# Designed miniproteins, single chains, part 40

Each design is a single chain, and the fold is of that chain. pLDDT is the mean over its residues in the fold that is shown.

## One batch from the design tools (miniprotein)

Design m1371
Fold by ESMFold2-Fast:
Parts: C-alpha cells; sequence; structure tokens
Structure m1371 (fold): chain A 99 residues (1-99)
C-alpha cells in the first residue's frame, strides 16, 4: 500500500506537468511560469532522492514524499506567487535533509 500511495502521488505530479506541456505546445504558457515549473520539478526530484536515501522504505519517507509532491503540484498548478512559495518550501526541506 505504501508503494501504491507513492505511485498515485507521482502520477498526480506527472498529470499536472502534462497539462503545462499541453499549454506550452499551444503557446498559452508564460515564460516566467515555464521557468518556475522547471525549478519546482528539479527541486522536488532532488528532495525526494534525499528522503529515499535518509529514510529508505519507511512510513516517514512516504509522508515526506507526499508533502514534497503536494508542494510541487500546488506550485505547478497555482499562481506565480504560489510557485515561488513552493520553491522556497522545497529549498528549506532540502537544507533540512542535507543536515
Amino acid sequence: SFLEREKELREELEEAARELEEKLEKGELPEKKLKLWKEIEELAEEVVKLIKEKYPNTPEALEKIAEVYEIAVRGITGSEEEAKEAIEELKKKKEELEK
């Protein structure tokens, strides 16, 4: 069930990314939003990697991964301000995991 929950959260993030890719193809995505999207995606992947290294196959890892994907989805689907807030939250989580 833990692996299934991680898969569902990852699929939600991938779906949000697909919607942005469709908007990009249609020329409907602002350049600022594209840059913020790429930074969120990169940070989310880095933080998830660190969580998996520090808490391998634990309930704590799943909860932390869920938080990362929720932040990423909010930043990707939300306003420019929400995207900036998501980036700052992900940077904070990365710093905490690198300690």
Scores: mean pLDDT 78

Design m1372
Fold by ESMFold2-Fast:
Structure m1372 (fold): chain A 94 residues (1-94)
Amino acid sequence: VPSPVERALERLAAAREAHPELAAALEKIEDMMRQLLAEGVDEEEVAVIAGSMLAELLELHRRGVRGTVTATITLRDAADPSRVVTRTLTLDVR
């Protein structure tokens, strides 16, 4: 059975195959997943974040929205709430 991250990566790959015009944005989401995992973020949480970003990207594409969208992710360490990780992604919707 695939892990949550493996399932998320499979969904990104399927989206890239269906929508080659979104390949650059999907690659940025995948890179963000790898960065968060390297920072020690929980695999399930990373998969949820990636899935949410994918859903929003596909919704904007479906509605015919074109241009640049900025996504900001803020994570707090549960053991130390003063430790905050922020990631910003610029995604092209075509």
Scores: mean pLDDT 78

Design m1373
Fold by ESMFold2-Fast:
Structure m1373 (fold): chain A 66 residues (1-66)
Amino acid sequence: SPVDEAVREALRIAEEDPDVLAAAIKGTKILSKLTPEQREEAARRLLQEHPDNPAAVKIAELALSL
């Protein structure tokens, strides 16, 4: 699923980059390639499944603001 792949890639970026803001910008670009409905689903999954990951939370916040 495009949503599953985007969530997995965003999490990889969130874990790999020690700079939370840089990771958030990169991860948001991945989610920006999804349709608006898929992007909202991916962002909600990041918030629900990974609330303890600051970069993942920031990716979700930025994606929902698009």
Scores: mean pLDDT 85

Design m1374
Fold by ESMFold2-Fast:
Structure m1374 (fold): chain A 100 residues (1-100)
Amino acid sequence: SSSLLEEAEKLDEELDKLEMELLWGWLQGRLSVEEARELFERMAELAKRIVELLKEAGRYEEAIEFLKRMIRGTRSLPKELEELAEEFIREAEELIRELE
């Protein structure tokens, strides 16, 4: 159903906003490590929901490409966020393995 894809698209827009908040908030010194961790946790929750919607829609290739995009974006974050980034990447890689 197109409604599942529309919901996934809206959640992806929310995820993009959180990614921008994390990146610019960190670079501007507006975020603590704890606040950055909370943003990563919210991003991980949204990412898992997007993957589930894509799976329900039978869009396995799109779910894999979404997760690969998330991994690439996360690897581009500042080095100070590397530990949180590594945790997020591991979860995304496990989800890709389950979809393949």
Scores: mean pLDDT 84

Design m1375
Fold by ESMFold2-Fast:
Structure m1375 (fold): chain A 83 residues (1-83)
Amino acid sequence: MAEERVRERGMELIAELSGRSVEEVRADYEALTNPDTLLEFRATMGLLALERGEVTPEEEEVIRRWLEEYERLVEKRREEAER
């Protein structure tokens, strides 16, 4: 429930900022097959929702988990780039 609400709000904000429809953003999200890109998309949705300040405590917890997953991805990519 909370995750779905953050996802919907995030997609609406991405659509607004990118000049696209919510349906187009949703289709892109559903078509994502790369786990790393999916984590980046979720982090973006969460950050936009937090910036607007329209989140419940449960939604904030979901966003924090997405951001933690994204931070781990960034660290992994940094380590791989140093090889």
Scores: mean pLDDT 77

Design m1376
Fold by ESMFold2-Fast:
Structure m1376 (fold): chain A 61 residues (1-61)
Amino acid sequence: SPRQERTRKAGYEMAKKLAEKRGIELPDEKIEEFMKNMSEEEKLEVIDIGVEEILKERALA
């Protein structure tokens, strides 16, 4: 569904941002593997990144 595709894309973008913050090289082909191997703490960091991006977009609007 369109909603599932949007969720997947958002997840990929957040995973790339988490990897960037940690200095990890994350090519597109490894994003799904990286997401499957995330710890609970890493999942919370992804949520925090998403919240920061939303707040940043709202501050610029």
Scores: mean pLDDT 72

Design m1377
Fold by ESMFold2-Fast:
Order: structure tokens, then C-alpha cells, then sequence
Structure m1377 (fold): chain A 75 residues (1-75)
């Protein structure tokens, strides 16, 4: 299914915290929302058994790397 608003909000908070710990600016709102939605979808796919734990971790890492890249592109 699609991720809930609560899961998207949690994913967004995770990405925001990671970028702030790294001292990086937040990407634009549309990019941040899209990345948070992708991360939340990975959680849902993992819970539904469509992703293994390893596949989930790989997808989550890819989303986080894209968030860092989007942030750095603004510098």
C-alpha cells in the first residue's frame, strides 16, 4: 500500500536530522517530500514482505545518499 502521512513525516524527520548532523542545508521542499515519501514506501514494502531487511537497508541508504547529494547541489 501507500505510506501513511505519519510514516512520511517520520521519514522526513529522519532525513532532516541526518542533514543537520552533517551540517548540510535542507534541499528544496519538493525534493525533501519526494525523498521522504520514497523512504516511507521502503518501510511499507519491508513490512509487507516485498523487501528483505537487506534490500530495505540498501534502498534506505540510496535515499539518504540522494538527500545528501541534493543538499550539496545547493552549496
Amino acid sequence: GQPSAELIARARETLVEELRVLGLPLPDEATLEALATELAQAFVDGQNGELSDEEYRARALAVRERAVAASRAQL
Scores: mean pLDDT 87

Design m1378
Fold by ESMFold2-Fast:
Structure m1378 (fold): chain A 81 residues (1-81)
Amino acid sequence: MSDEERWQQVVQLFFQAAFELREQGKGAVASEVMRLASEFQAAVDAGDYATAAALRQRALALLEEVDPELARRVREGIAAL
């Protein structure tokens, strides 16, 4: 799998997590996760991998605070890439 494909799958994992949060009625948190995922994609597209890594960590920390089980599934998904 290419690095670009791996990064795209990371973005998809966060969008899926945000969708699940919206279904739970956590729309504000879901919007924040989507914002972080979009900024992560922009950083990757710009070749700014340090900023991308920081944004990924912020998104994971936010998920851990609101839904630890969802955060675990996202981390496992990323680790499998």
Scores: mean pLDDT 83

Design m1379
Fold by ESMFold2-Fast:
Structure m1379 (fold): chain A 67 residues (1-67)
Amino acid sequence: SELEKLEKRVEELERKLGLGQASIDEIVKLIEEARKLGAKDIEERAKKIFDKLMDLLQATDKEREEA
């Protein structure tokens, strides 16, 4: 159930982050839902995605590694 759906959502957002398609709104909603369920593992993973996305967005025309 709910945990399984949150796990799939986190994995999808991690993949979308790599494709440049991750959305802040989706990540924030996931953090809120994970916190509501007490799913700390998923909450932490979603926070990492959020942190990476914010870093990428704030880079604003900085050099990117191709790795």
Scores: mean pLDDT 74

Design m1380
Fold by ESMFold2-Fast:
Structure m1380 (fold): chain A 100 residues (1-100)
Amino acid sequence: MLTEEEIKEYIEKLKSPDPKEQVEAARKLGEAGVTSKEAIDALRELALNSKSPEVQLAALEALFRSGDIETLKKVLEELYRNSKDPELQELAKEALETIK
């Protein structure tokens, strides 16, 4: 389990200009099962607005692992409606059908 300070460090890394650091930070937060509002909000922002599909997928996986199904559903609905990536739209659609 990550310490509170390590969680803060990974939340800051989610804002990194390097997609590789963003992916690692999202994975670490997901593995820790973080439920803090700050972490969930940061992961939601990456899932919706990242220019990197790999970062968007890592953020979605972290949100799923957090157990906040309501936030996950809202993010998936937004991606299904507004994503410019057809593969990400299809993934969001399939995930929404599965979690009902």
Scores: mean pLDDT 80

Design m1381
Fold by ESMFold2-Fast:
Structure m1381 (fold): chain A 91 residues (1-91)
Amino acid sequence: MEEQEKAIEFVKKKGDELVELARTGSREEAVAAMKEFIDELKKKGIISDETYEAIREALEVAESHPDMTPEELARLVRGIVDQVIAEIKEK
């Protein structure tokens, strides 16, 4: 219970920062920051291997689509953050 609440707070706070970075920063900076965030979540055991693989694939798709707008990238990041929070709440 306490570990779950702590994980949700961490993901929400970092997620808000990453969504803002996706909107205001470069695509490369946002993708790199997302990769670091997801690696940290996996290392801490916050997300499953399946969730990690799905997010990694989504980030690779974003990197391969140079026409993706900052708003579309921010929406992708927000969707990823929401998915991670939902997984934590289910456990």
Scores: mean pLDDT 80

Design m1382
Fold by ESMFold2-Fast:
Structure m1382 (fold): chain A 68 residues (1-68)
Amino acid sequence: LSAAERAALSAALGAALAAAERVLKENDGDWQAVIDWLRAQAAAETDPRVRALLEALVAWLERELARS
């Protein structure tokens, strides 16, 4: 990845995490709401690298939630 591509991916991931934290807070710590929101973001994402990162985060959260 170029420096510009890495910066864009970092910015996109940072924005997604900030929004996910807001969703978690607004839904009283309901991680399922965060997972549902992230799935919607991944489905709407046109950059395949950003989509892959969001899909990986969803998969990780689903595994952690299932273990709880």
Scores: mean pLDDT 77

Design m1383
Fold by ESMFold2-Fast:
Structure m1383 (fold): chain A 85 residues (1-85)
Amino acid sequence: MKERLRERLRRLGLSDEGVDTVLQAVDAIVNGEGNVAGQKVDKEHAKTILQVILRALAERGADKSDLEELAKLIEEISGVKIKVP
């Protein structure tokens, strides 16, 4: 699952740093807390980070179907639904 998420994020044009940020946020949700881009975050902060990234991808012209697939992969890994913009 994480490998598929990484592949989808790269295909959507995220930098390696952006991909790492998403994966760290997903891990923080799974574990209840973690570090994202050097910042300690709880589950709620990690969800907010993912929501902001999906919105930024939508603004850059990512297809809604690609964003929906990304949100589904995040839900399958973390158990949390992220809203598609």
Scores: mean pLDDT 82

Design m1384
Fold by ESMFold2-Fast:
Structure m1384 (fold): chain A 90 residues (1-90)
Amino acid sequence: SAAAERLAERLRKEAKAEDEEVEEILAKVEHPEVLELVARQDALAAQGYENLSPEERAALAAEGARLREAYLEIAERQREIAERIAKRLE
């Protein structure tokens, strides 16, 4: 029973830490600056790429690169969480 209690406590701590990491990732995706970048990209894309000025194309490319970097960081964190869960289930 003492071993079972220690295992249960360890699993609760691991689950809480994973929940906190998921909440942090969601907060980053829902951050106003990220949402504003997405909205600006959608607005520019709606005009058609061929109708954009060279300056608007450069801005779209730069914002797209920043958004890709942010999503790659989120994806990497999700992968790390998934690997920890998989290792725990072994």
Scores: mean pLDDT 66

Design m1385
Fold by ESMFold2-Fast:
Structure m1385 (fold): chain A 77 residues (1-77)
Amino acid sequence: KKLQELIDKAEKYLKELEEAIKRNAPVSDIVKIAQKAFKYIDEALALDPSNPKALELRKKLMDLMIEYMKKVKEKQK
């Protein structure tokens, strides 16, 4: 159950991150949400380093942040 709770929290913060990016939230808010998602993914992987769901969420978070970074660079002068 503990591992599943961490995965559920990671999914929740990933969804919040996607919504924050969509609404053009401040970079500081997006960073804070991303840090929360990373924390729960890291805690899940600490319990089970081979967990396929936790690894999938980590990849999704990385991909989302890479796309967000490209968007930020494009909008900065």
Scores: mean pLDDT 81

Design m1386
Fold by ESMFold2-Fast:
Structure m1386 (fold): chain A 81 residues (1-81)
Amino acid sequence: SELEARLEEARRRAAFFERALEWGRHAGETGVAPDLPEEERERLLAFIGELKELYEKVGEKALDIFKVPPEEIRRVEEALR
């Protein structure tokens, strides 16, 4: 289905943005905002938006694929602002 194709594409894109995700995740865990270039911050925030949309549409399937719970997404987003 179109949704499953989007999930697979999002998973591949997530792997591509691993570095940015790792920095954002670290910031969420430590409460310290990373010194990231604006472009990398924009990429991470865009990906966070995509993850939120996927959680809205498929719920637990998104968690099973990305292993990034909504609470962690929220903390990372707050740390980057």
Scores: mean pLDDT 65

Design m1387
Fold by ESMFold2-Fast:
Structure m1387 (fold): chain A 82 residues (1-82)
Amino acid sequence: LKVQDIDGNTALHLAARLGHKEIVEVILKYLEEQPDALEIVTAQNAFGQNAFGIALENDHSDIAEIIFKFLSKHKDEIEKLR
C-alpha cells in the first residue's frame, strides 16, 4: 500500500479520487492491523495532496469523512501508547 505511481499516488489516493468507497473501506480495514497505518493514510503525492484532500476536491465527502474518522481514532490510540 506504500507503492506509488508516477505522480506519487498510492492505492488510497486513487480510490479517493475515483470515488471507490468500498475500496477505501477495504484499505482502511487492512491498515487497522498495520503499525504504519497513519503514515500510509496521511501520505502525500508529488503535489503535496493526501487522500483526504483529494476526496474533498473531487466531491467525495463520504470518503473524506471515513478517512477523517480513521485518522481521529488512531491519533488518540498512538497518544495513549506514549
Scores: mean pLDDT 75

Design m1388
Fold by ESMFold2-Fast:
Structure m1388 (fold): chain A 65 residues (1-65)
Amino acid sequence: SAELFNLLDKEADKAVAQQLKDYLKQGKYEDAAKLYLTNKDKFSEDARNAIKAYLQSKGIEVPED
């Protein structure tokens, strides 16, 4: 969604945020989930919550901490 993409544009790690956006735009939700889980500490709490909600809405299992 546009809201998630706008939030990702504000993240400190521009490279990982851009790669995640690219996966999401391509519908590569499993790749997006893997990138997120291996780089979880590089995302703000707001971004983590938005990413999890979006991936779960696409049927992807994202573990909760």
Scores: mean pLDDT 82

Design m1389
Fold by ESMFold2-Fast:
Formats: sequence, C-alpha cells, structure tokens
Structure m1389 (fold): chain A 67 residues (1-67)
Amino acid sequence: DADAVRALLNRILGRPGATRYSVEELREAAGLLGLPHSLVPADATVLSPELAARFAAALRALGWRPP
C-alpha cells in the first residue's frame, strides 16, 4: 500500500504529510529501513506508485506487515 509506505517514510524522515522527496531522502530512508540504496533509481524525484510498490515488496521480504 503506497499510503502505508509514505506514512512510514514520513515518520522516519520527520516530514509529516510530505508527498515529494529528493533521491537523497529516499536513499536515506531506504538505509534506515535496512534496504539497499539501489532500490531507489538515480533519477527519482517523487515516491511514485511503482517505487512505493518496490519499497513495500522489499519491506514485506523483511517481515513488515502493514496494519
């Protein structure tokens, strides 16, 4: 769920309600979640539905279960 991923990223980055991110912010969030930086494309400027799905899939592989 893209909304659950966005809420998680906003919490760990300290940016409530954010909808736009730099590639550096997305890679920092990935690192904080124990995910590889290669998950985030170098040209990423937003959390697209496709990127949110990649985050969700990688998090679920680590045992994440959204409420």
Scores: mean pLDDT 76

Design m1390
Fold by ESMFold2-Fast:
Structure m1390 (fold): chain A 92 residues (1-92)
Amino acid sequence: MLKEEIEKLKKEAEELKKKARELVIESASRIAEALGRLVTAKMDGDKKKYEEALKELEKVNKESNEVEKKVKELAKKRKELEKKAKELEKKL
């Protein structure tokens, strides 16, 4: 029945939305940690730890850009699933 297919598509879309949200939260947490280490190293006046913290922040920023790409891909897939569900609803 079309209703069962519509429900499956909506559940898949919700799962993609939750996954995207989790990726954003995890990325934000990693950036906050890297910034905290940088500030601590600067306050301690430890040049070596400061340089290590800068490299870590650069790495985390690159990872954040990759997360943004993944979130965009998940959003596109979610919209396709939602569109398919709406088209099936029109046939009910």
Scores: mean pLDDT 85

Design m1391
Fold by ESMFold2-Fast:
Structure m1391 (fold): chain A 84 residues (1-84)
Amino acid sequence: MDALDTGEEELEALREEMEKLGFPEEAIKKLEEAARIAAEAKTYEDVLEALRKIGEAALIAGIITEEELEASLARAKEQVEKAL
């Protein structure tokens, strides 16, 4: 199939879904960065960076607090490290 695993078209689809859910543009930009990092991920550290961007997007959208962001990132790091 044509390039459906990564690229601008996949990011655009993600963006449209986030806009439908009412996410602000700044949060969507963070999610686009997360998706790009995840698509190019070669190490667990890349995955952790993507998760951090997702958390920052949630913070901007008002879904979580800064404390919840830090706690979620710490938990995600432990989960990713244990899964690998």
Scores: mean pLDDT 71

Design m1392
Fold by ESMFold2-Fast:
Structure m1392 (fold): chain A 100 residues (1-100)
Amino acid sequence: SSGQQAIRQAIAMAQLAIRELEEASEEEKKRVVENIVKAMEAVLQQLEANPDTPQEVKDLVRETVEKLKEAAKIEDPEESAKKAIEILREFIERLQALHA
């Protein structure tokens, strides 16, 4: 149940992150992307500490963190935010498929 709870929290966090990025001003977007990277790294730490979390979920979160770090390096705030949204949407879809 703790593994299932962590997965539900990861999906909810990603959905909120997408909304925050869509609502952010251009000046806020870079900071929001950086905050999302940190939040996803914290999720990865929590999932890795939980022995009942499936390995494929841990691998997906790790992959998503690395992709988000690359998006955060994009100089243009709009392009950075757009890329982060695309990554988070793919993350949600892939995570939901693992729980179908």
Scores: mean pLDDT 84

Design m1393
Fold by ESMFold2-Fast:
Structure m1393 (fold): chain A 97 residues (1-97)
Amino acid sequence: DSSEKEYINKLIKYLSKRFGVKEEEIKEWLENKDIKKLEEWKELAKKNKDEETLEAIEILYLTTIYKISFDDAMGIIKGLDTEETKKALEKIKELEK
């Protein structure tokens, strides 16, 4: 979906500006599943109660690393109690093993 890809690119651009890292470097981390820096940023965002940064990282993590659909990722972030979000969460648990 071109609109999903455009939104993902906007999240990457946001994090690039926020943390002073090139967009291409973030894309390489996602492609290689090298989540160490994203996890550091996620913990920093939690500590600072920076919900916008936290949501951006979690959406990228869910969609690019775990291959969760954009709609399911948004459902997880919003805390929706749907069958689709429950199935997506179970997929994440399996992939974390």
Scores: mean pLDDT 76

Design m1394
Fold by ESMFold2-Fast:
Structure m1394 (fold): chain A 90 residues (1-90)
Amino acid sequence: MSEAEALFEEFKKLLEEALPDDEAAKALIEEVEKARKELPVEDFIEIVKALLETVKKGIEEKASKAELLKELSDVFIEKYTKAIEKLRKE
């Protein structure tokens, strides 16, 4: 759990730095926290790693706040959907 918690805290910190006091960013964090309760730890770690890389790339590419939020939402939905499909095929 410490790895998942450390990665999620790093993600939240970078997201708050990139999008300070943004309500959509806060809503995304809430959705990711819900996914943590629904998914195996391994799948949650993969999602958080993908989100963390998305934030880092957005910053490097100088993406707008709206572009970064859309990319994060798209990545989260894609990764979450794949994780749920994997659980269903169990």
Scores: mean pLDDT 82

Design m1395
Fold by ESMFold2-Fast:
Structure m1395 (fold): chain A 79 residues (1-79)
Amino acid sequence: MKEITITAKGAKGGEVTLDARGASPEDIAKVAQELVEGAKKVRILVDDGENTEKVVEMLKEFGKKNPSLEVKIEVKDAE
């Protein structure tokens, strides 16, 4: 079975894209905290699946904790 990895790409002071498709809500929360330190805007990609609602709720709370950070959540199929 292929290991689930969260991929982050970004630039200093720019937009960071976190590809979290196939990742657990807990893994996403941990990586998202690390991305806050260098980003003004974070785009997070998640799977359309059983964990989607939990992930979205967790990311909304993360956005409330970091009001200076623009957080965009996108639900996409793993293709």
Scores: mean pLDDT 61

Design m1396
Fold by ESMFold2-Fast:
Structure m1396 (fold): chain A 93 residues (1-93)
Amino acid sequence: VEEAKRHLEKAIEYAQKAADATTPEEVRENVLKALRHLQRALAKAPDEAKPYLEKAIQSLENAFLAAMDGDLETARQYAKEAIENLKKALEAL
């Protein structure tokens, strides 16, 4: 639980940086960092947190794709959706 919590807190930090990003490149960079921490959190998380982590991963993947298309506003919105699910996952730990 403690290891999952630490990775989840880092994922929230990077997802927040993606939501606040001023360029598509910054979104992509921070999404990749958030996804790395999320994969580690998912491996250590209890079953109750997993659905929220999976939704957060999907939202971050959508943010990455929007950023690849140069759609900064859509990318930021997906990053914000990821943060909501990450916070719910943290509560389920």
Scores: mean pLDDT 88

Design m1397
Fold by ESMFold2-Fast:
Structure m1397 (fold): chain A 72 residues (1-72)
Amino acid sequence: MKATPDFVRQQIRSVRDFTRRARRDGRISPATADKALRELDRLDRELDAGGDPDVISERVSDLGTEILKKAS
């Protein structure tokens, strides 16, 4: 299954929203949230620069899993 750029942008938005909520709820530190949000911004920029959507999607998924583990 090939990820589209639009799908990956939606994944980035979803992980950003989750990260912001986890920070608001005190489930992750501000430093952890800021690091994740900077990485998501970098991935968004790589996608805009013509990066491989499948590769970026995998990285977004991995980051989302990391944040979920830290929020638990």
Scores: mean pLDDT 84

Design m1398
Fold by ESMFold2-Fast:
Structure m1398 (fold): chain A 65 residues (1-65)
Amino acid sequence: MKPGDPPEVALREIDRIVDPEMGKTGDDLSDSGRLADVDGDGRVDEKDREALRRAVLTGEELTPP
């Protein structure tokens, strides 16, 4: 994410990606859902949302598993 992008936009995109993928596992995940599976457990849940939001707010780089 570029430093010039407002964090609100990135947080909205996280919600848009995570919300439809919540409760899905493995093969049910879209490509964006698999990218949002930050903890690599094959699920998208609140922990993934929290990790993505933290990365946006702190500027951490997330490496997919």
Scores: mean pLDDT 68

Design m1399
Fold by ESMFold2-Fast:
Structure m1399 (fold): chain A 70 residues (1-70)
Amino acid sequence: MIKVTDEVAAAVAREAYRLGATPEQAIKLANELMKKDEITEEELRELVRKYGFTDEQAERIVEAAKEASA
């Protein structure tokens, strides 16, 4: 379970942008994530996949979120 903080949302947006998301898509993803207090790794993968990322890219975004939540 990943606690959704401003740092986690920022880390997810930054990693998504690095992986080729537009600034608008990265911000939209961060805002969608911030609607939740906590998210599972699986729920985060599902959310990221809806934005068109591959399974490999989703794992990188999940890892960035976990690093930011620690």
Scores: mean pLDDT 83

Design m1400
Fold by ESMFold2-Fast:
Structure m1400 (fold): chain A 87 residues (1-87)
Amino acid sequence: MEEERKELEELLGKEVAEKVMELREEADKAAENAEDPEQQEKAKLAVAKITLLVYEELLKKGIDPELIGDSAFKAVAKAKELLAKAK
């Protein structure tokens, strides 16, 4: 976790890295109770939020979305859909 936190801080900046780490903790805690459908949904939403935060920061750093690849675009699209349904 410490090494991953440092890599995230270098890539995304401290504030965004802290938010990603908080969402990751939420996802991990929800995954511990994966037998509960509500916890599964909570874990999916946390992962979706992480995906969008990382994607937005990469765009701000000038990384072309086209270079991220189709799998990343599908993940972002699915994350947006899940978050829209949750709101």
Scores: mean pLDDT 69

Design m1401
Fold by ESMFold2-Fast:
Structure m1401 (fold): chain A 61 residues (1-61)
Amino acid sequence: SLMDQIDALLDQFVAAVRAGDEDTALAILDQIRALYGQLSPEDQRVADARLDEAGRRLEAE
């Protein structure tokens, strides 16, 4: 599903940020944005919560 793809990309994004790979992180973020635009409003709210969780994981380090 689109949500499964976003989840996988969010995990890859967190890993790229932690590795200091800014170019890869930005490329992954662009892919997430493209998929987000294809989601229903209900799934966009789920994606928003998952993006917030990814941000919290990065701040907790």
Scores: mean pLDDT 82

Design m1402
Fold by ESMFold2-Fast:
Structure m1402 (fold): chain A 95 residues (1-95)
Amino acid sequence: GLISGSEIAEIISEAYKEVTGKELPKEYIIKVLENLAELLPDNKAIKKLLEIIKNDTEISKEEAIKLLNEIAKTLSKSSEEAAKVFELAAKLISE
């Protein structure tokens, strides 16, 4: 099936709350991804996810899961919590 950038942002927000117990508003997700794209300019998955969310683009659920898992793998080297959020978001889309 298909999933929109808006739906992906909502799922990331839900995953963040489940992992951390704290609220993360949708607009804050965009700001976090913008900051990550600047810090990791060679990471195409972060830039692609940012564009999808900002433009509310529809993509396949398989592509969304792939992007989220690629970001989680990158973040696992610096933030276990952030990696778990993106991993859980990918799992929620796959279910």
Scores: mean pLDDT 85

Design m1403
Fold by ESMFold2-Fast:
Structure m1403 (fold): chain A 100 residues (1-100)
Amino acid sequence: SREELVQILEKQIQQVEEIKEKLNAGEISVDEAMTMLLNIAKDTLELAKENNFPEELVKEIEEVYKKLLEARGNKASKEEVLEVGDELIKVLKKMKEYVE
């Protein structure tokens, strides 16, 4: 269902934007933001694979997921986490454009 996929992707974009806002406001920790972003990236990767998205989009999601895992391991800064959040939003928007 194209419409349901668009709605899921829009909700995921909103969730990432809210995480970024809360992190910027100091309402959540870097570790909390990382955990939330990792969960969204994992869900997005599974969604892309299950719905046969183009391999290039799947690869872009995998790269964002890997960056989040590396950031978690390396005790990334708030700025680094926000940058990966922006990359996740960009990929989610590309996925939405593909479905629309």
Scores: mean pLDDT 88

Design m1404
Fold by ESMFold2-Fast:
Structure m1404 (fold): chain A 61 residues (1-61)
Amino acid sequence: SEFEEAIRVARELIAHADQVTPEALEGVIASLEALIAANPDHPLRDEMERVVGELRAILAA
C-alpha cells in the first residue's frame, strides 16, 4: 500500500531527524499532504495526518 510505505518512510525520517535537512522534511510533508488530499477516505488517513503532525513539529523546532 502506498499509504503504508509512506508512513514507514516518514517514521524512519522522524527517527533520524538530526540527519535530515529542513528542505527534505518540507518535501516529504508536502508529498504526504498531497497523498491525503487524493485519498480522503483511506483507512490510514488519520495515522498519516498524525505522522505529518510529528514531522511539522520537528520542522518547527
Scores: mean pLDDT 82

Design m1405
Fold by ESMFold2-Fast:
Structure m1405 (fold): chain A 93 residues (1-93)
Amino acid sequence: DKEEILAILEEEIAKLEAKNTWEAYFQIAVAYILKAKYSDPETAEELLKQAEEYVKKALELAKEEGASEETVKLLLETYEMFKNGESLLLLNE
C-alpha cells in the first residue's frame, strides 16, 4: 500500500531531521528517493528536489565536520547526479 509506505517514510524523515548530522541528512535524502519511487511522476519530481536539498546539506555538513575524503567525494558525486537530472536513475537501482 503506497499510503502506508509514504506514512512510514514521513515518520523516519521526522526522526532523522532531529539528529542534525550529515549521516541523518543523507538518510533523509534516501527516504525522499524512496517516496519518489512510490509516487506518480509529477510528485516524484518534487520529492527528488527535496532529496537534492538534503544531499547538499549532508555534503556541506560533512565538509564542516571533517568527514573522510571518500565520504565527501561520494556525497559530491550524488549531488552532481541530481544536478545533471540523473536522479530518476536512482529509482531503478
Scores: mean pLDDT 79

